# Ledger of designs, part 13: designed miniproteins, single chains, continued (4)

Each design is a single chain, and the fold is of that chain. pLDDT is the mean over its residues in the fold that is shown.

## One batch from the design tools (miniprotein)

Design m12445
Fold by ESMFold2-Fast:
Structure m12445 (fold): chain A 57 residues (1-57)
Amino acid sequence: GSLAPAAQASQARGLEVARLVNEALRKGLPDEEIIALAREKAAALGLTLGGLAVPAA
């Protein structure tokens, strides 16, 4: 099936964060900086689910 454009955009934003994290890992950045960058990027992209910020897991 096909996702609605809005749902696809949300997934694309998540992939953008994942790509940023992977690139930072490749550059050998410390975990603390990688986590901070990922959280900041996710917040900047407005990643929320039902009013919740990116899930802490």
Scores: mean pLDDT 68

Design m12446
Fold by ESMFold2-Fast:
Parts: C-alpha cells; sequence; structure tokens
Structure m12446 (fold): chain A 132 residues (1-132)
C-alpha cells in the first residue's frame, strides 16, 4: 500500500488527467479518472466537485447534485461546489434553489476576496432573476 503522501500525489495526478479529458469533452473518461482519485483520497473536495461537474455536463443533474453535496460535506467553503450546485438546479429549472446556492457561493467568494468570481456569480444571479 502507498504511504498517505504518495496516495495524495497519485490522486492529484488522476484529478489533473481527468481535467484534461473533461476539457476535451470526454466526460466518461474523466469520470473514471476522478473515481480513481477519490478512491486514493476520498477527502479531496475538488475531486468530488470535478466528478459532479462531469455528470452535470452529461445532463445527469441528480448525480451531479449528490457529488457537489459530498464536496460541500468535506469542505463547506468550496466555492466551486456551491456554484455548480446552483448551475445544476438552474438546469433542472429550480430557479429559487439555484439562486440560494449562487448566493451562498457569492458570500464565500466575498469572504475569500475572489473579485472575478464575485462578478461572474452576480451576473448569473441577475440572469436567473430575469427568467422569473
Amino acid sequence: ELPPELKKLEAERYTDLGRMYANKGEYDKAIELYEKAIELDPENADAWTNLGYAYLKKGEYDKAIEYFEKAIEIDPENIRAHYYLGLAYEKKGEYDKAIEHFERALSLAKKHGNTLVQEEIEKRIKEIKEKK
């Protein structure tokens, strides 16, 4: 068995490779690689967030929500997980829930000083409110 430090490094490499496949639109391959990353490092909130994102891109919104909720359980301040949870609810047409999760992501982005992320989230909230 690999030492914990080597397991984290190997999980990071699987996560990076998964991102490369996701960027190519190869979401099934990305999912396989993220699942390997999670097997090696199940406490990596980013790996769970990336797994959820791949399912979101496949239109599997309920699965995406489940994995974003796991990411938030591990890291409650994971801005990406809250943001993508908002996107998943928007894709389901659940606009009030989408706004709730985007507002949570916005609050965290403000807390962490991520100004560009704040602007993107504020734009998303405005666009959804215009759909009501």
Scores: mean pLDDT 89

Design m12447
Fold by ESMFold2-Fast:
Structure m12447 (fold): chain A 69 residues (1-69)
Amino acid sequence: MELVELAREAARLGKAGDIDGLSRKAAEIFRLLRARGVPPEEAAQAAVRVAKAGLEGDEERAEEIARRS
């Protein structure tokens, strides 16, 4: 649940044009995935994909990425 919530928050910040906020949430997603044992490259790819979906204003896509992580 926490990853999906972070992804939703990231997407909302991206839609609002808060790039600093989006970057902080992407970093939190990366750290959480790393803490859960996800390899660095996979964690980084997931965080980047969530950030991209957030910039596009696609909250549903951001949540989908988090659910698969």
Scores: mean pLDDT 80

Design m12448
Fold by ESMFold2-Fast:
Structure m12448 (fold): chain A 97 residues (1-97)
Amino acid sequence: MEEEIWREAQEAIALISMYLGNKGIEKGDYDSAIKAYESAIKVAPEELKPQAYTNLGKAYYKKGEYEKSIEYFRKALEIDPDNEEAKRLLQEAEEKL
């Protein structure tokens, strides 16, 4: 159906944006990574949002913005409470404050 095609397009765009964000992290370009992950979150279906929020939190953590990283790890956990990566990263970010 047309709705399924649109959802598949949104998932593809979200995954591409997350990939670009990951490349930004690898290059140390945290501002570009943040923009890419924000773009992913805008179009991501609910199932992909926890990973997008976790990655956005990681980008802020790498930039030294620990309060913002905590906010995004908490958002990931609101959607997926069992996300072990988000739980670990939240604890690490809280230890920086």
Scores: mean pLDDT 85

Design m12449
Fold by ESMFold2-Fast:
Structure m12449 (fold): chain A 61 residues (1-61)
Amino acid sequence: EKEKKIKEGRELAEKGLEALREGDVETAAKYFQKAMNLYQEVLSDEELLAWQGELSRRIAA
């Protein structure tokens, strides 16, 4: 179950990055929010911070 939610969150984050690349900021924000909600349920605080850092780096790149 935890692993399934992590996979779903990753897929949502990838869709968010795709939408952001296409200039659809509203859709990107919705996907990132869904990914965050899933990760908050299954990740530790340390794991969540690490993921947020990684996502921020990918957005900034």
Scores: mean pLDDT 78

Design m12450
Fold by ESMFold2-Fast:
Structure m12450 (fold): chain A 59 residues (1-59)
Amino acid sequence: MNVFVEKMKEAIEKKAPKEELDKLLKEIKEILDHIIENNPSAKEEVEKTRKEIEKVYKE
């Protein structure tokens, strides 16, 4: 599991407020979008990471 997925999982396990989880999700999404913008070949890995984060956030 990459660092972004682990970070989200840790926040959820620590019962962070929904506002903090939403903020973290938004920040990670922005970073992932920036990675795709600068390196389009990473799109598949980024999409896989995004889906994993969404699954973790959904509980």
Scores: mean pLDDT 76

Design m12451
Fold by ESMFold2-Fast:
Structure m12451 (fold): chain A 106 residues (1-106)
Amino acid sequence: SPVEELHRRVLELAERTVADIQAALDKLPIPEEKKQRIKELLDRFVEALRNGDYDAAIETLRELKKLLEELVKEFADNPEARAQVQSILDAVEALILAVETLKALR
């Protein structure tokens, strides 16, 4: 099925993007508790997407987006860290669009 092939490709892209986000987070000066919460949201997102639960995947990414928006504000005095968090936020917004597109095709 073309939809199943698109799902597989989006899942592979998402898993790679999540790994890149996790690597970027490890370089950021954020508390371990917040870092762990973000990693847990990323794991829940991948599980939901793998199971074809696009509503749960989108909801989890939107929760992650709110957390990242707060981190951008917290780094107002650290432009390098703020730029890195903004890059992660942009990647999360791209993932939301990709999953919403998959949902619309089903």
Scores: mean pLDDT 89

Design m12452
Fold by ESMFold2-Fast:
Structure m12452 (fold): chain A 91 residues (1-91)
Amino acid sequence: AEEHYRRAYESAKRQFEEIAELYKKAKTDLEKDIIEGVLDVWVATQVVASKHLPPEEREAELRGIKQAVEDTPGLPDELKARALAIVDAAL
């Protein structure tokens, strides 16, 4: 369980930091919409993948992702809310 949490947290933290930097560089509403879609799809993919894990490992991975959302200071509040909603619906 701890290893599943750690790996999910580290992976999500890296992904969210990359998304945050990309979002800061976005100049148009279309570019921002695309980046929001990338976040939604990535988080949803992690949720779908976690369905094949035992319940304890699944919850550990989802909680790791949730913590990474909270711990990524550069991620916009709107994107944090979207990611948290997807993860919380699966917990």
Scores: mean pLDDT 85

Design m12453
Fold by ESMFold2-Fast:
Structure m12453 (fold): chain A 65 residues (1-65)
Amino acid sequence: MREEQVAFLAELLERDREGALESVRAALERLGGPEYAEKVVAEMEAQPSPEEAARLGVDAIEEAK
């Protein structure tokens, strides 16, 4: 499950980075609020690898729920 979510998000980040980051931001805003979402998305943006960025996003969503 987690690996499938990471693979899916990594593919989205590679095809449409802005759209993928906006989707993660929206999910994190619902779970942890806008400040938490901004922090996580900034960390994802700092990652050159789509897979590493995806892992950060998925882990943050799992931690916040």
Scores: mean pLDDT 81

Design m12454
Fold by ESMFold2-Fast:
Structure m12454 (fold): chain A 61 residues (1-61)
Amino acid sequence: MELVARGVGYALLGMAYELEGDYAAAAEAYRKAAEYYEKAGDEELAEKYRERAEEYAARAA
């Protein structure tokens, strides 16, 4: 499904920013991943990436 593929894409983008140390960009990418998983009906992955986005947003502050 396109929504799952976009969720995976944003999750990988978040991981790339995380490796670079750009926690603000990582948090935003993970938040977008969560939105696409939620639209796809995957509540478990949506919640996982929302939590990850909040974690990295806190590190960026």
Scores: mean pLDDT 82

Design m12455
Fold by ESMFold2-Fast:
Structure m12455 (fold): chain A 113 residues (1-113)
Amino acid sequence: SEVERLVEELRRLAAALVEELATVLPPDLFAELAGRVEAALAATETAVRDPSLSAEEKVALLEGLREGLLAALDEAARAAEAAGDQAAVALLERAKEELERAYARLIEAIRAE
């Protein structure tokens, strides 16, 4: 289904972004952010695949997960900016934009069902 395709795309996008972030972020900040990304992705996959949830309930959960994940990336970007790491800031801002778009597409697909 389109929803399943978009969940797989979101997981692949997140994996690629985490791999890139590992090259620029300090180990402690990377470990915390990577953990928060994995938790959000696991919760997204669980919510999408839960047959007991309505489309409306799935959308509400995904909107909350998206908001929390974007806030985590913004927090990491502020830490990188305070450290003077412009490369990390640029990558985190790109990650925020790409993940926001991927979640928006997934939410739209669920609403269309």
Scores: mean pLDDT 89

Design m12456
Fold by ESMFold2-Fast:
Structure m12456 (fold): chain A 63 residues (1-63)
Amino acid sequence: SMKDEAKRRALEYLTKKVEELKKKYPDKEVGYQVSFTEDKVSATITVGDETYNVTLDIKDFYP
């Protein structure tokens, strides 16, 4: 479905951002946790002792 494709694209976007952070901070532990609601993707990204919350609208990833 278009919604499943949008979720896939949102995950690819977040994965790319996490990989960029791992390259930028190779000496730090970088982790992330993702959850989906009906309309949004929520991610908690950790870089060492820092935590960032990111919320993306799934509709922004529709084809």
Scores: mean pLDDT 81

Design m12457
Fold by ESMFold2-Fast:
Structure m12457 (fold): chain A 65 residues (1-65)
Amino acid sequence: SEADKLIQEAVTALNNGDYEKARELAEKALKIDPNNPKAYQVLAEIYRLMGKEEEAKKYEELANK
């Protein structure tokens, strides 16, 4: 799916240290499929790596729903 493709691209960007691009791609995936737990998991990881613990916890909670 398009959402899965965007998530794969987001993970690649995250692995390359491009947090801004990773977040943009994950947010696009979430906009296409708002119930996609993988998109929430990637956003949680991005925010955690950025030191934004509160935002990371929010997305972790959404991913486990």
Scores: mean pLDDT 84

Design m12458
Fold by ESMFold2-Fast:
Structure m12458 (fold): chain A 61 residues (1-61)
Amino acid sequence: SELEKLLKELAELLGISVEQAEALAQVPVDLAVRLATHYAPERVDPEKLKELLKKIRELRA
């Protein structure tokens, strides 16, 4: 599904598991960005991360 593809992209972007990416996508976008930049500051593009998180949340039932 599209949701699974975006979760995998988020996981690869941050270097985390898909399960961790799914958990991150459940928190508010601003908090998720802060957590991700704390754990993976050298890998994260904050704007791309916000866009991915927004799309994932919009697709959740």
Scores: mean pLDDT 75

Design m12459
Fold by ESMFold2-Fast:
Structure m12459 (fold): chain A 71 residues (1-71)
Amino acid sequence: MELVEKRLKEAEELLKEGVENNDVELAEKALKELERLEKELLSRHAVPEEVRKEFKEKLEKFKRVVEELKK
């Protein structure tokens, strides 16, 4: 769990850098990293429902941020 939280935080930091620099490619990279982490976690582990919901919420936020940067 700790390692997953670290990777999630790293993806969040990449998204922040993308927003701060108005860098769509970096924001898209952050989204892809989060999507990869979600797939890996949910496929390989029995994950509590609250954690699954948290990942869904973060994915929606990342997708929204990427879309806003593309405008």
Scores: mean pLDDT 76

Design m12460
Fold by ESMFold2-Fast:
Structure m12460 (fold): chain A 79 residues (1-79)
Amino acid sequence: KARELIEEARRALEEGRYEEAIRLLSEALELAIEEKDAEALAEVAEALRELAEALRERDPERAAALEAQAERAEELARA
């Protein structure tokens, strides 16, 4: 289920639907944490970093917040 949300988020990101991508990745992160799915957490982190890069010039403050979320997901994946 978390992987399906990540795939939808990546599609939304590719299509420039950033708000939808943020929502989907937030749901995927929450689900991956609940399921303790280290692989899903790593994939969420990667997608969050891609989203942050896409938003860096448009909304640098939000991009920084997404990068912080990615770091948290990476730490949880290694736990």
Scores: mean pLDDT 84

Design m12461
Fold by ESMFold2-Fast:
Structure m12461 (fold): chain A 82 residues (1-82)
Amino acid sequence: NPFLEGLKAINEKKYEEAVKHFKKYLETNPDDFVALYNLGEALYKLKKYEEAVEYYEKALKIEPDNVKAKKNLEKAKEKIKE
């Protein structure tokens, strides 16, 4: 189960593995907020800030009022400005 493997990788701080598993899951479940958000988080930890912004924005299209996703999108955008 790529979703559960992605969550396990996040918990183990294996962010490159998390990216692979969540991208695989999203091939069949493209509008899953939790997968999109966690993929953004993993990319942020890998300092792939522009790609993290992309996935946080996709997550916010599913849940526009999600406070954590809005906050983390802003943090990622600020990293790009540095």
Scores: mean pLDDT 89

Design m12462
Fold by ESMFold2-Fast:
Structure m12462 (fold): chain A 72 residues (1-72)
Amino acid sequence: MVEELAKKGEEHFKKAMEALEAGNKEEAIKHLEEAYEYAEQVGILLFPERAEEVRKEVEAAKEKDIALIKKA
């Protein structure tokens, strides 16, 4: 169910932001990785013909965001 997966991703993204506000970079990265896993699942379910493209886009976004958190 796409809606349920999207909700789980949103919850993990919220937890990542809360951890980042608290200065817990490791916890923020952990929840951000979980959020992107759910985002990938949602993207593939919505656009199955573009599954490979969705995986590449999600991976690139995840790597960029994690790098920014590590630098901050």
Scores: mean pLDDT 83

Design m12463
Fold by ESMFold2-Fast:
Parts: structure tokens; C-alpha cells; sequence
Structure m12463 (fold): chain A 95 residues (1-95)
């Protein structure tokens, strides 16, 4: 269905975001970044993973609704926004 196609596209976007976070966490560890930053990014990664798992389960169980998909889109937006804020704060501290 169209709803399932949109959910799969959102799942792919979440997977890409998790991959970006994994790469950034490894880069920051190699650079000796502070523990608070690494821990914060790992928490954002865990939130993205939980969102992915919840959305995938809804698709697999036939429980996907327009409302659930919209909520998942909003939750991803919040997680991405928090990542942007954390990166901005770190850049200010490193100046």
C-alpha cells in the first residue's frame, strides 16, 4: 500500500541517520571528544533505534496507521533537531 511504501522510506531514512550517528560517534571517539558528548549521541542513537524497531513492528503486524506514521515522522524530526543542537554546542565549546 501507499502507507506501507511511505513507512519503508521513513525506515530507510532512520537507518541512514543511525549510520551517520555511528560514523560521527567513532570520529569523535578517535578525536578524544568529551564523554558527555559521546554519551548524548549514543542516547540519540538508541532513541532512533527504538523508533525504527517500533515502526518496523507496526508494519510487520499490520498495525500501521496514518497517525502512527505521522507521529514517527515527528519523532524523527525531534531526534534530528537534537543532533543538530548537540553538534552546534560542541562547535561553540571547541572555539
Amino acid sequence: SELERRARELLERIDRFIAELDAEIERLRAAGAPEWLINTLEKLRAQAQALRDELRRAVENGELTEEKLREAELRLGVIEGMYGIVRGVYNLIME
Scores: mean pLDDT 88

Design m12464
Fold by ESMFold2-Fast:
Structure m12464 (fold): chain A 91 residues (1-91)
Amino acid sequence: AKVEIYKGDTKVGEFPNSFTVDVGTTLTFKGSTSDDKIHTLVIKGPDGKEVFELDLLPNTETTGEITFTKAGTYTFYDKENPSEKGTITVK
């Protein structure tokens, strides 16, 4: 899956690469799949609970927004390919 992460109009990240943002940041996730399958992007908070889910469609860009209100280490991963994962550090 291809997912690009934005703060407003500024690209701040790309799945599955790890990146850092400030607490209180709203991020827009924009993504699609290239393998003709639906994938799901999941973000888990520092407590291991899911805080965000975005369905990624073949050849169609989907968009989701999340605001990080708590500092800590978040994990984001492809549910259909869990070996593809990164970390979002919120400080």
Scores: mean pLDDT 84

Design m12465
Fold by ESMFold2-Fast:
Structure m12465 (fold): chain A 55 residues (1-55)
Amino acid sequence: MPSEEEIEEEGKRLLAEAMAALDAGDLATAQRYLDQGRELGKRYREEYEPDRPLP
């Protein structure tokens, strides 16, 4: 499995692609990338930062 830094970079890549989709006016594609980034963030916290309480 990739390191936490590599997962962070994947999240940034997804965010950048969402921003590019927004700039292109493709809200549906932007939403998909944002959703993928949120899922990545949740998985990251649950697996690599389990001691961090979620609100």
Scores: mean pLDDT 73

Design m12466
Fold by ESMFold2-Fast:
Structure m12466 (fold): chain A 107 residues (1-107)
Amino acid sequence: MSIEEIVWTGETAVDADGVIHADLTGIATARVTAADEVEVLKEVAAAPELGGARFADGGELLTAILRQAVEEGLLSPEFARRLAEAARASPALPAETADILEAAAAR
């Protein structure tokens, strides 16, 4: 079975204040096969503003990754809807995360 998912290959560093510094230029959607083969379906083009992003926590970082994937058109409406359902079920994620994904699913 193939599973569609978001892949991010960017580097992170956490500073002494707990702030996450991340490179968001490595965001892609991929299909993972039963043989653990990863097929990249779509990838974000490099954008200078994504190379030095800062986040207070992992929820903000994940929200930024999902927002960028939506803006670049990486998500199918079906995948966006499934991610929105998962985000609504997660108390660790901001409510805005699900709203962004639901808007993408309704395109």
Scores: mean pLDDT 62

Design m12467
Fold by ESMFold2-Fast:
Structure m12467 (fold): chain A 68 residues (1-68)
Amino acid sequence: MDVAAAEEKIDEIGRAAGLSEEQIEAIKEAVRAARDAAEGVARLREAALAAGLSPAQIEELIGALLGV
């Protein structure tokens, strides 16, 4: 998994969506805490949904994390 690529995409999409710096950091923290790709996807999805991101935005973030 590519945490750095996911963090860049979280900044891009989060700022475009009007998320606060605290919301953006919470999503980044969720990804950084993951030990493997499956946990990373699950944590990213949960944090992004809690922040109010759309399914399409969440799919883009997951794609960046997985490198696909």
Scores: mean pLDDT 84

Design m12468
Fold by ESMFold2-Fast:
Structure m12468 (fold): chain A 83 residues (1-83)
Amino acid sequence: SLPPRRPLTFEEIRSRLELAAKALKKIVTENPDLPLERVRAAVEQLRAWFDDEADRAGITPEQRAELRAYFDKLEEEILKLAE
């Protein structure tokens, strides 16, 4: 079936951030020789995706701030694993 062309909801953005972070953590832990620069690039791509989807979703500034705080926590966890 064709994917829906509607904007993502706040909950869908949060869920996809969690899933993407889980996948990145797995890649980092399974690939100890992965350069930190590549991990940082993947996090920056996730940040760009988040900003684009948040703009498309038309979520409130308060909701965006909550998702940004959640993203920052996930970023810290991923980068700590890559150290």
Scores: mean pLDDT 81

Design m12469
Fold by ESMFold2-Fast:
Structure m12469 (fold): chain A 62 residues (1-62)
Amino acid sequence: SSELLREAAEALEKNDAARFAGVMLRAVAAGDEETVKVLLEALKLDEEGKTEEAIELLRKAA
């Protein structure tokens, strides 16, 4: 979902971990496997300190 990916990017930009977690739960509940995959890749980049790359990935995929 383009909307969920944009919301996740905004959450990372604002360092809002609770909002990012909420987006992930919504994607999982919707069965949106493609969106979940992108969110997990972005989370991995953020955990590696590559937050700007994570945000770019989410915005490009949206």
Scores: mean pLDDT 85

Design m12470
Fold by ESMFold2-Fast:
Structure m12470 (fold): chain A 63 residues (1-63)
Amino acid sequence: MIDENARISQLLKTALEGGDTEKAIEELAKILGVSKEEAREYVEKLAQAKETGRQAARELAAQ
């Protein structure tokens, strides 16, 4: 069943992969019960962490 957790994961994926990021952030804010600014900061932190981890993983795999 599609619960809030599954929806949150889908919205995070959309925001991180460069889809409709503004809409995804707004829906995340509503689901999490936080402000749009807080949801936006959360997504930005995750995007930076994912980018850093992706680069490290590529180097470890000897690209």
Scores: mean pLDDT 69

Design m12471
Fold by ESMFold2-Fast:
Structure m12471 (fold): chain A 92 residues (1-92)
Amino acid sequence: DVYRRVQELVRKAAENGDYDGALEELARIAAEHQGTDEDVLTVVGAAYRQLEKIREEKLPVGTPVEIDTGSDDPEAQREALLAEGRRLAERA
């Protein structure tokens, strides 16, 4: 449920250009789950990076966005995404 909600937030932001609104909602989700669910924080961190990439590259609506995760170490990737989710929670 949270994963689907986060994916929908990123998609809508890409469609309407409301990146600030989407980031604010992601921060709220991160704050709600801070210290209780690392998987949710990891997903939020990934969504933030994806949204930031769409925003910076100004990709057209419907363009597939691949998060550059630096593919050699899944644990390091997860740790980086978790840290980003925690950073968002702190900003909320």
Scores: mean pLDDT 68

Design m12472
Fold by ESMFold2-Fast:
Structure m12472 (fold): chain A 59 residues (1-59)
Amino acid sequence: MMPTAEEVRAAVEAARRLADAAAARGDTETARRLYLGAADFAEAAGDEDLAAEARALAA
């Protein structure tokens, strides 16, 4: 099954929502890990722009 750009974006946004929830409760390490996971997923899908954006959020 070939993911669309919209499906890749939706998955990255879902990971960001989880990371935001972790950050809101003070779990910055979990939030950073989730952003890095989103970046890895975007890279595996060939979307370097989304990967760079997710990495910036993890920094």
Scores: mean pLDDT 76

Design m12473
Fold by ESMFold2-Fast:
Structure m12473 (fold): chain A 63 residues (1-63)
Amino acid sequence: WTKDQAEEAGNLLYATAEKVEELVPEAKEEVDTLRAAGDAALADPANLPAALAAAKAAGEKIE
């Protein structure tokens, strides 16, 4: 994965966390997971596949 791909994914993860927080305020752990996934992707593109998979799983459980 490239830095550009990781940056795009990180931004999407933060946007997803914002929506989750709006829809399910009790899902603080899932919101924190999405933000952490975004941070991980931005720090190292090699983390992107695992971070994105975890974020998608968290999002699906909420909605």
Scores: mean pLDDT 73

Design m12475
Fold by ESMFold2-Fast:
Structure m12475 (fold): chain A 74 residues (1-74)
Amino acid sequence: SARERLAALARAMLEAALATRDEKELAERIAEALRAAGLSPEKAEEMAEKTAKYLLSLSREELEAGLAEVDAAA
């Protein structure tokens, strides 16, 4: 379902941000997840860059709270 796909994407992005604080590595991991979800390479790269910057602005506690909310919603 669309809800399950969105939850899987959110989980992948949050887990990536917990695993690395390097902006380039995080953007590459997010872009890979977005491409796996069916986005074009160009759109995935653009969204990944913006998303990586946003996730890097969050604390570890905020990332962990976000992951818990995704797990509760799935």
Scores: mean pLDDT 83

Design m12476
Fold by ESMFold2-Fast:
Structure m12476 (fold): chain A 104 residues (1-104)
Amino acid sequence: MSPMEQRLAEIGDRFEAALAAGDKEKLKASIEELVKLGDEYEKRGDYLTAGRAYGAAAVGYESLGDYEKAAELYKRAAKLYEKAGDTFLAKKLAEKAEKLAAKA
């Protein structure tokens, strides 16, 4: 796999481990790494993988109860899925963002 795909897998593993352990500080660190990696994928035009990275980060913030940040990242992921041509997933994530924004 590419160096970026390897970094995504490594960050994903750290994210899942932090989530399972309830380690909020490590979870937050992994979320920040996912956002940064999403930015790198978006810059290279890989909108699908960028959307996935932001979507995972949004799940992390939702798990932390930070519904405002989760909503923002789901909305960002939705726009990236639209750019990738995945209109169905874009709509689902936009609706998720609206529901979470109402809780914030």
Scores: mean pLDDT 84

Design m12477
Fold by ESMFold2-Fast:
Structure m12477 (fold): chain A 78 residues (1-78)
Amino acid sequence: MEDKIEAVKLITQVREAAAKSKNPEVRKTANEVIKLVEKLIEEGDYEKAKELARQALEAVKNEDLERLKKILEEAKKL
């Protein structure tokens, strides 16, 4: 239960950071990553969900679209 709450808190942080981004591609890609993190939470894979959300949060805060796209590609392989 605690791991699920922590994962949900992290996706909320990613969503807030993405909403504050001025780059529409960063916002779009971050939202796609959030959907994959939500799927991992539904599947009970909270550790991967937290790891992915933490990586996405860092990339969004840094406006690093290239890293964010790489994170999305890696997440799609899960």
Scores: mean pLDDT 83

Design m12478
Fold by ESMFold2-Fast:
Structure m12478 (fold): chain A 72 residues (1-72)
Amino acid sequence: YLKKGEELYRAGKYEEAVEAYKKAIAANPDDAEAWENLGAALAALGKLEEAREYRDKALALDPNVAAKGLPL
C-alpha cells in the first residue's frame, strides 16, 4: 500500500495516492512515513490545511520523518 501510493504519486495520480496512503495508515496508524506522504499528496491537490494536519501527525510519531522543509 505505501509503495502503491508512492507509484501513484509519481504518476501524478494524487487522489489515488491519497486513497492508497489512507489504506497504509488503516493497516498501521503508527507509520509516520504514510502520514507524511498523505500530507504531501493532499498538498499536491491544494488541500493545504488537511496536508498540514497530517504532516503534524507524522512529526509527532517520528520527528525525523520530515524533510528539511519550511520553517513552519
Scores: mean pLDDT 73

Design m12479
Fold by ESMFold2-Fast:
Structure m12479 (fold): chain A 77 residues (1-77)
Amino acid sequence: EPRQWSEEELIEELLKQIEEALEELKKNKAPEALIKALEAGRKEAPKGVEEAYIAILRTMAEIANDESAREILEKLE
């Protein structure tokens, strides 16, 4: 039942999920750091899924000064 995803399909699905999340976050007036992090992920997603996630976490760590975001980023290194 679970479909085997190609890299292109994974990127397309990730972009869709990021766009939906951004729309919801902007509607709910979420912290700007979260919005900027997802926008960074969207920009890097065409390079790969891993690159998108790294961009999100790095942006969160840099803008939010979020200790938990730094911990997650460190785990991905």
Scores: mean pLDDT 70

Design m12480
Fold by ESMFold2-Fast:
Structure m12480 (fold): chain A 86 residues (1-86)
Amino acid sequence: KKQLPVSIFDGKSLITEPVPHLEEEVEFLEGLVKENPEDPTLWYSLGVAYYALKKYEKAIEAYKKALELDPNFKLAKKRLEELLKK
């Protein structure tokens, strides 16, 4: 839609800095993981968000946790293998 509902904040710049929206998504997912630490899908989603922020170590940890909870989680395994390949 060719509407401009956002301003300088664009949902990101609450403290006069342009912060990526992905950081807000990471905080949201960290909260979900804290409430549901045994859900491998939430750990996988958190890993994807960390990867998008270029926080590769945290992404690796999240994918490993998803695989610890579900060893057959093919998506987490593929992402982890890609990150470890360098």
Scores: mean pLDDT 70

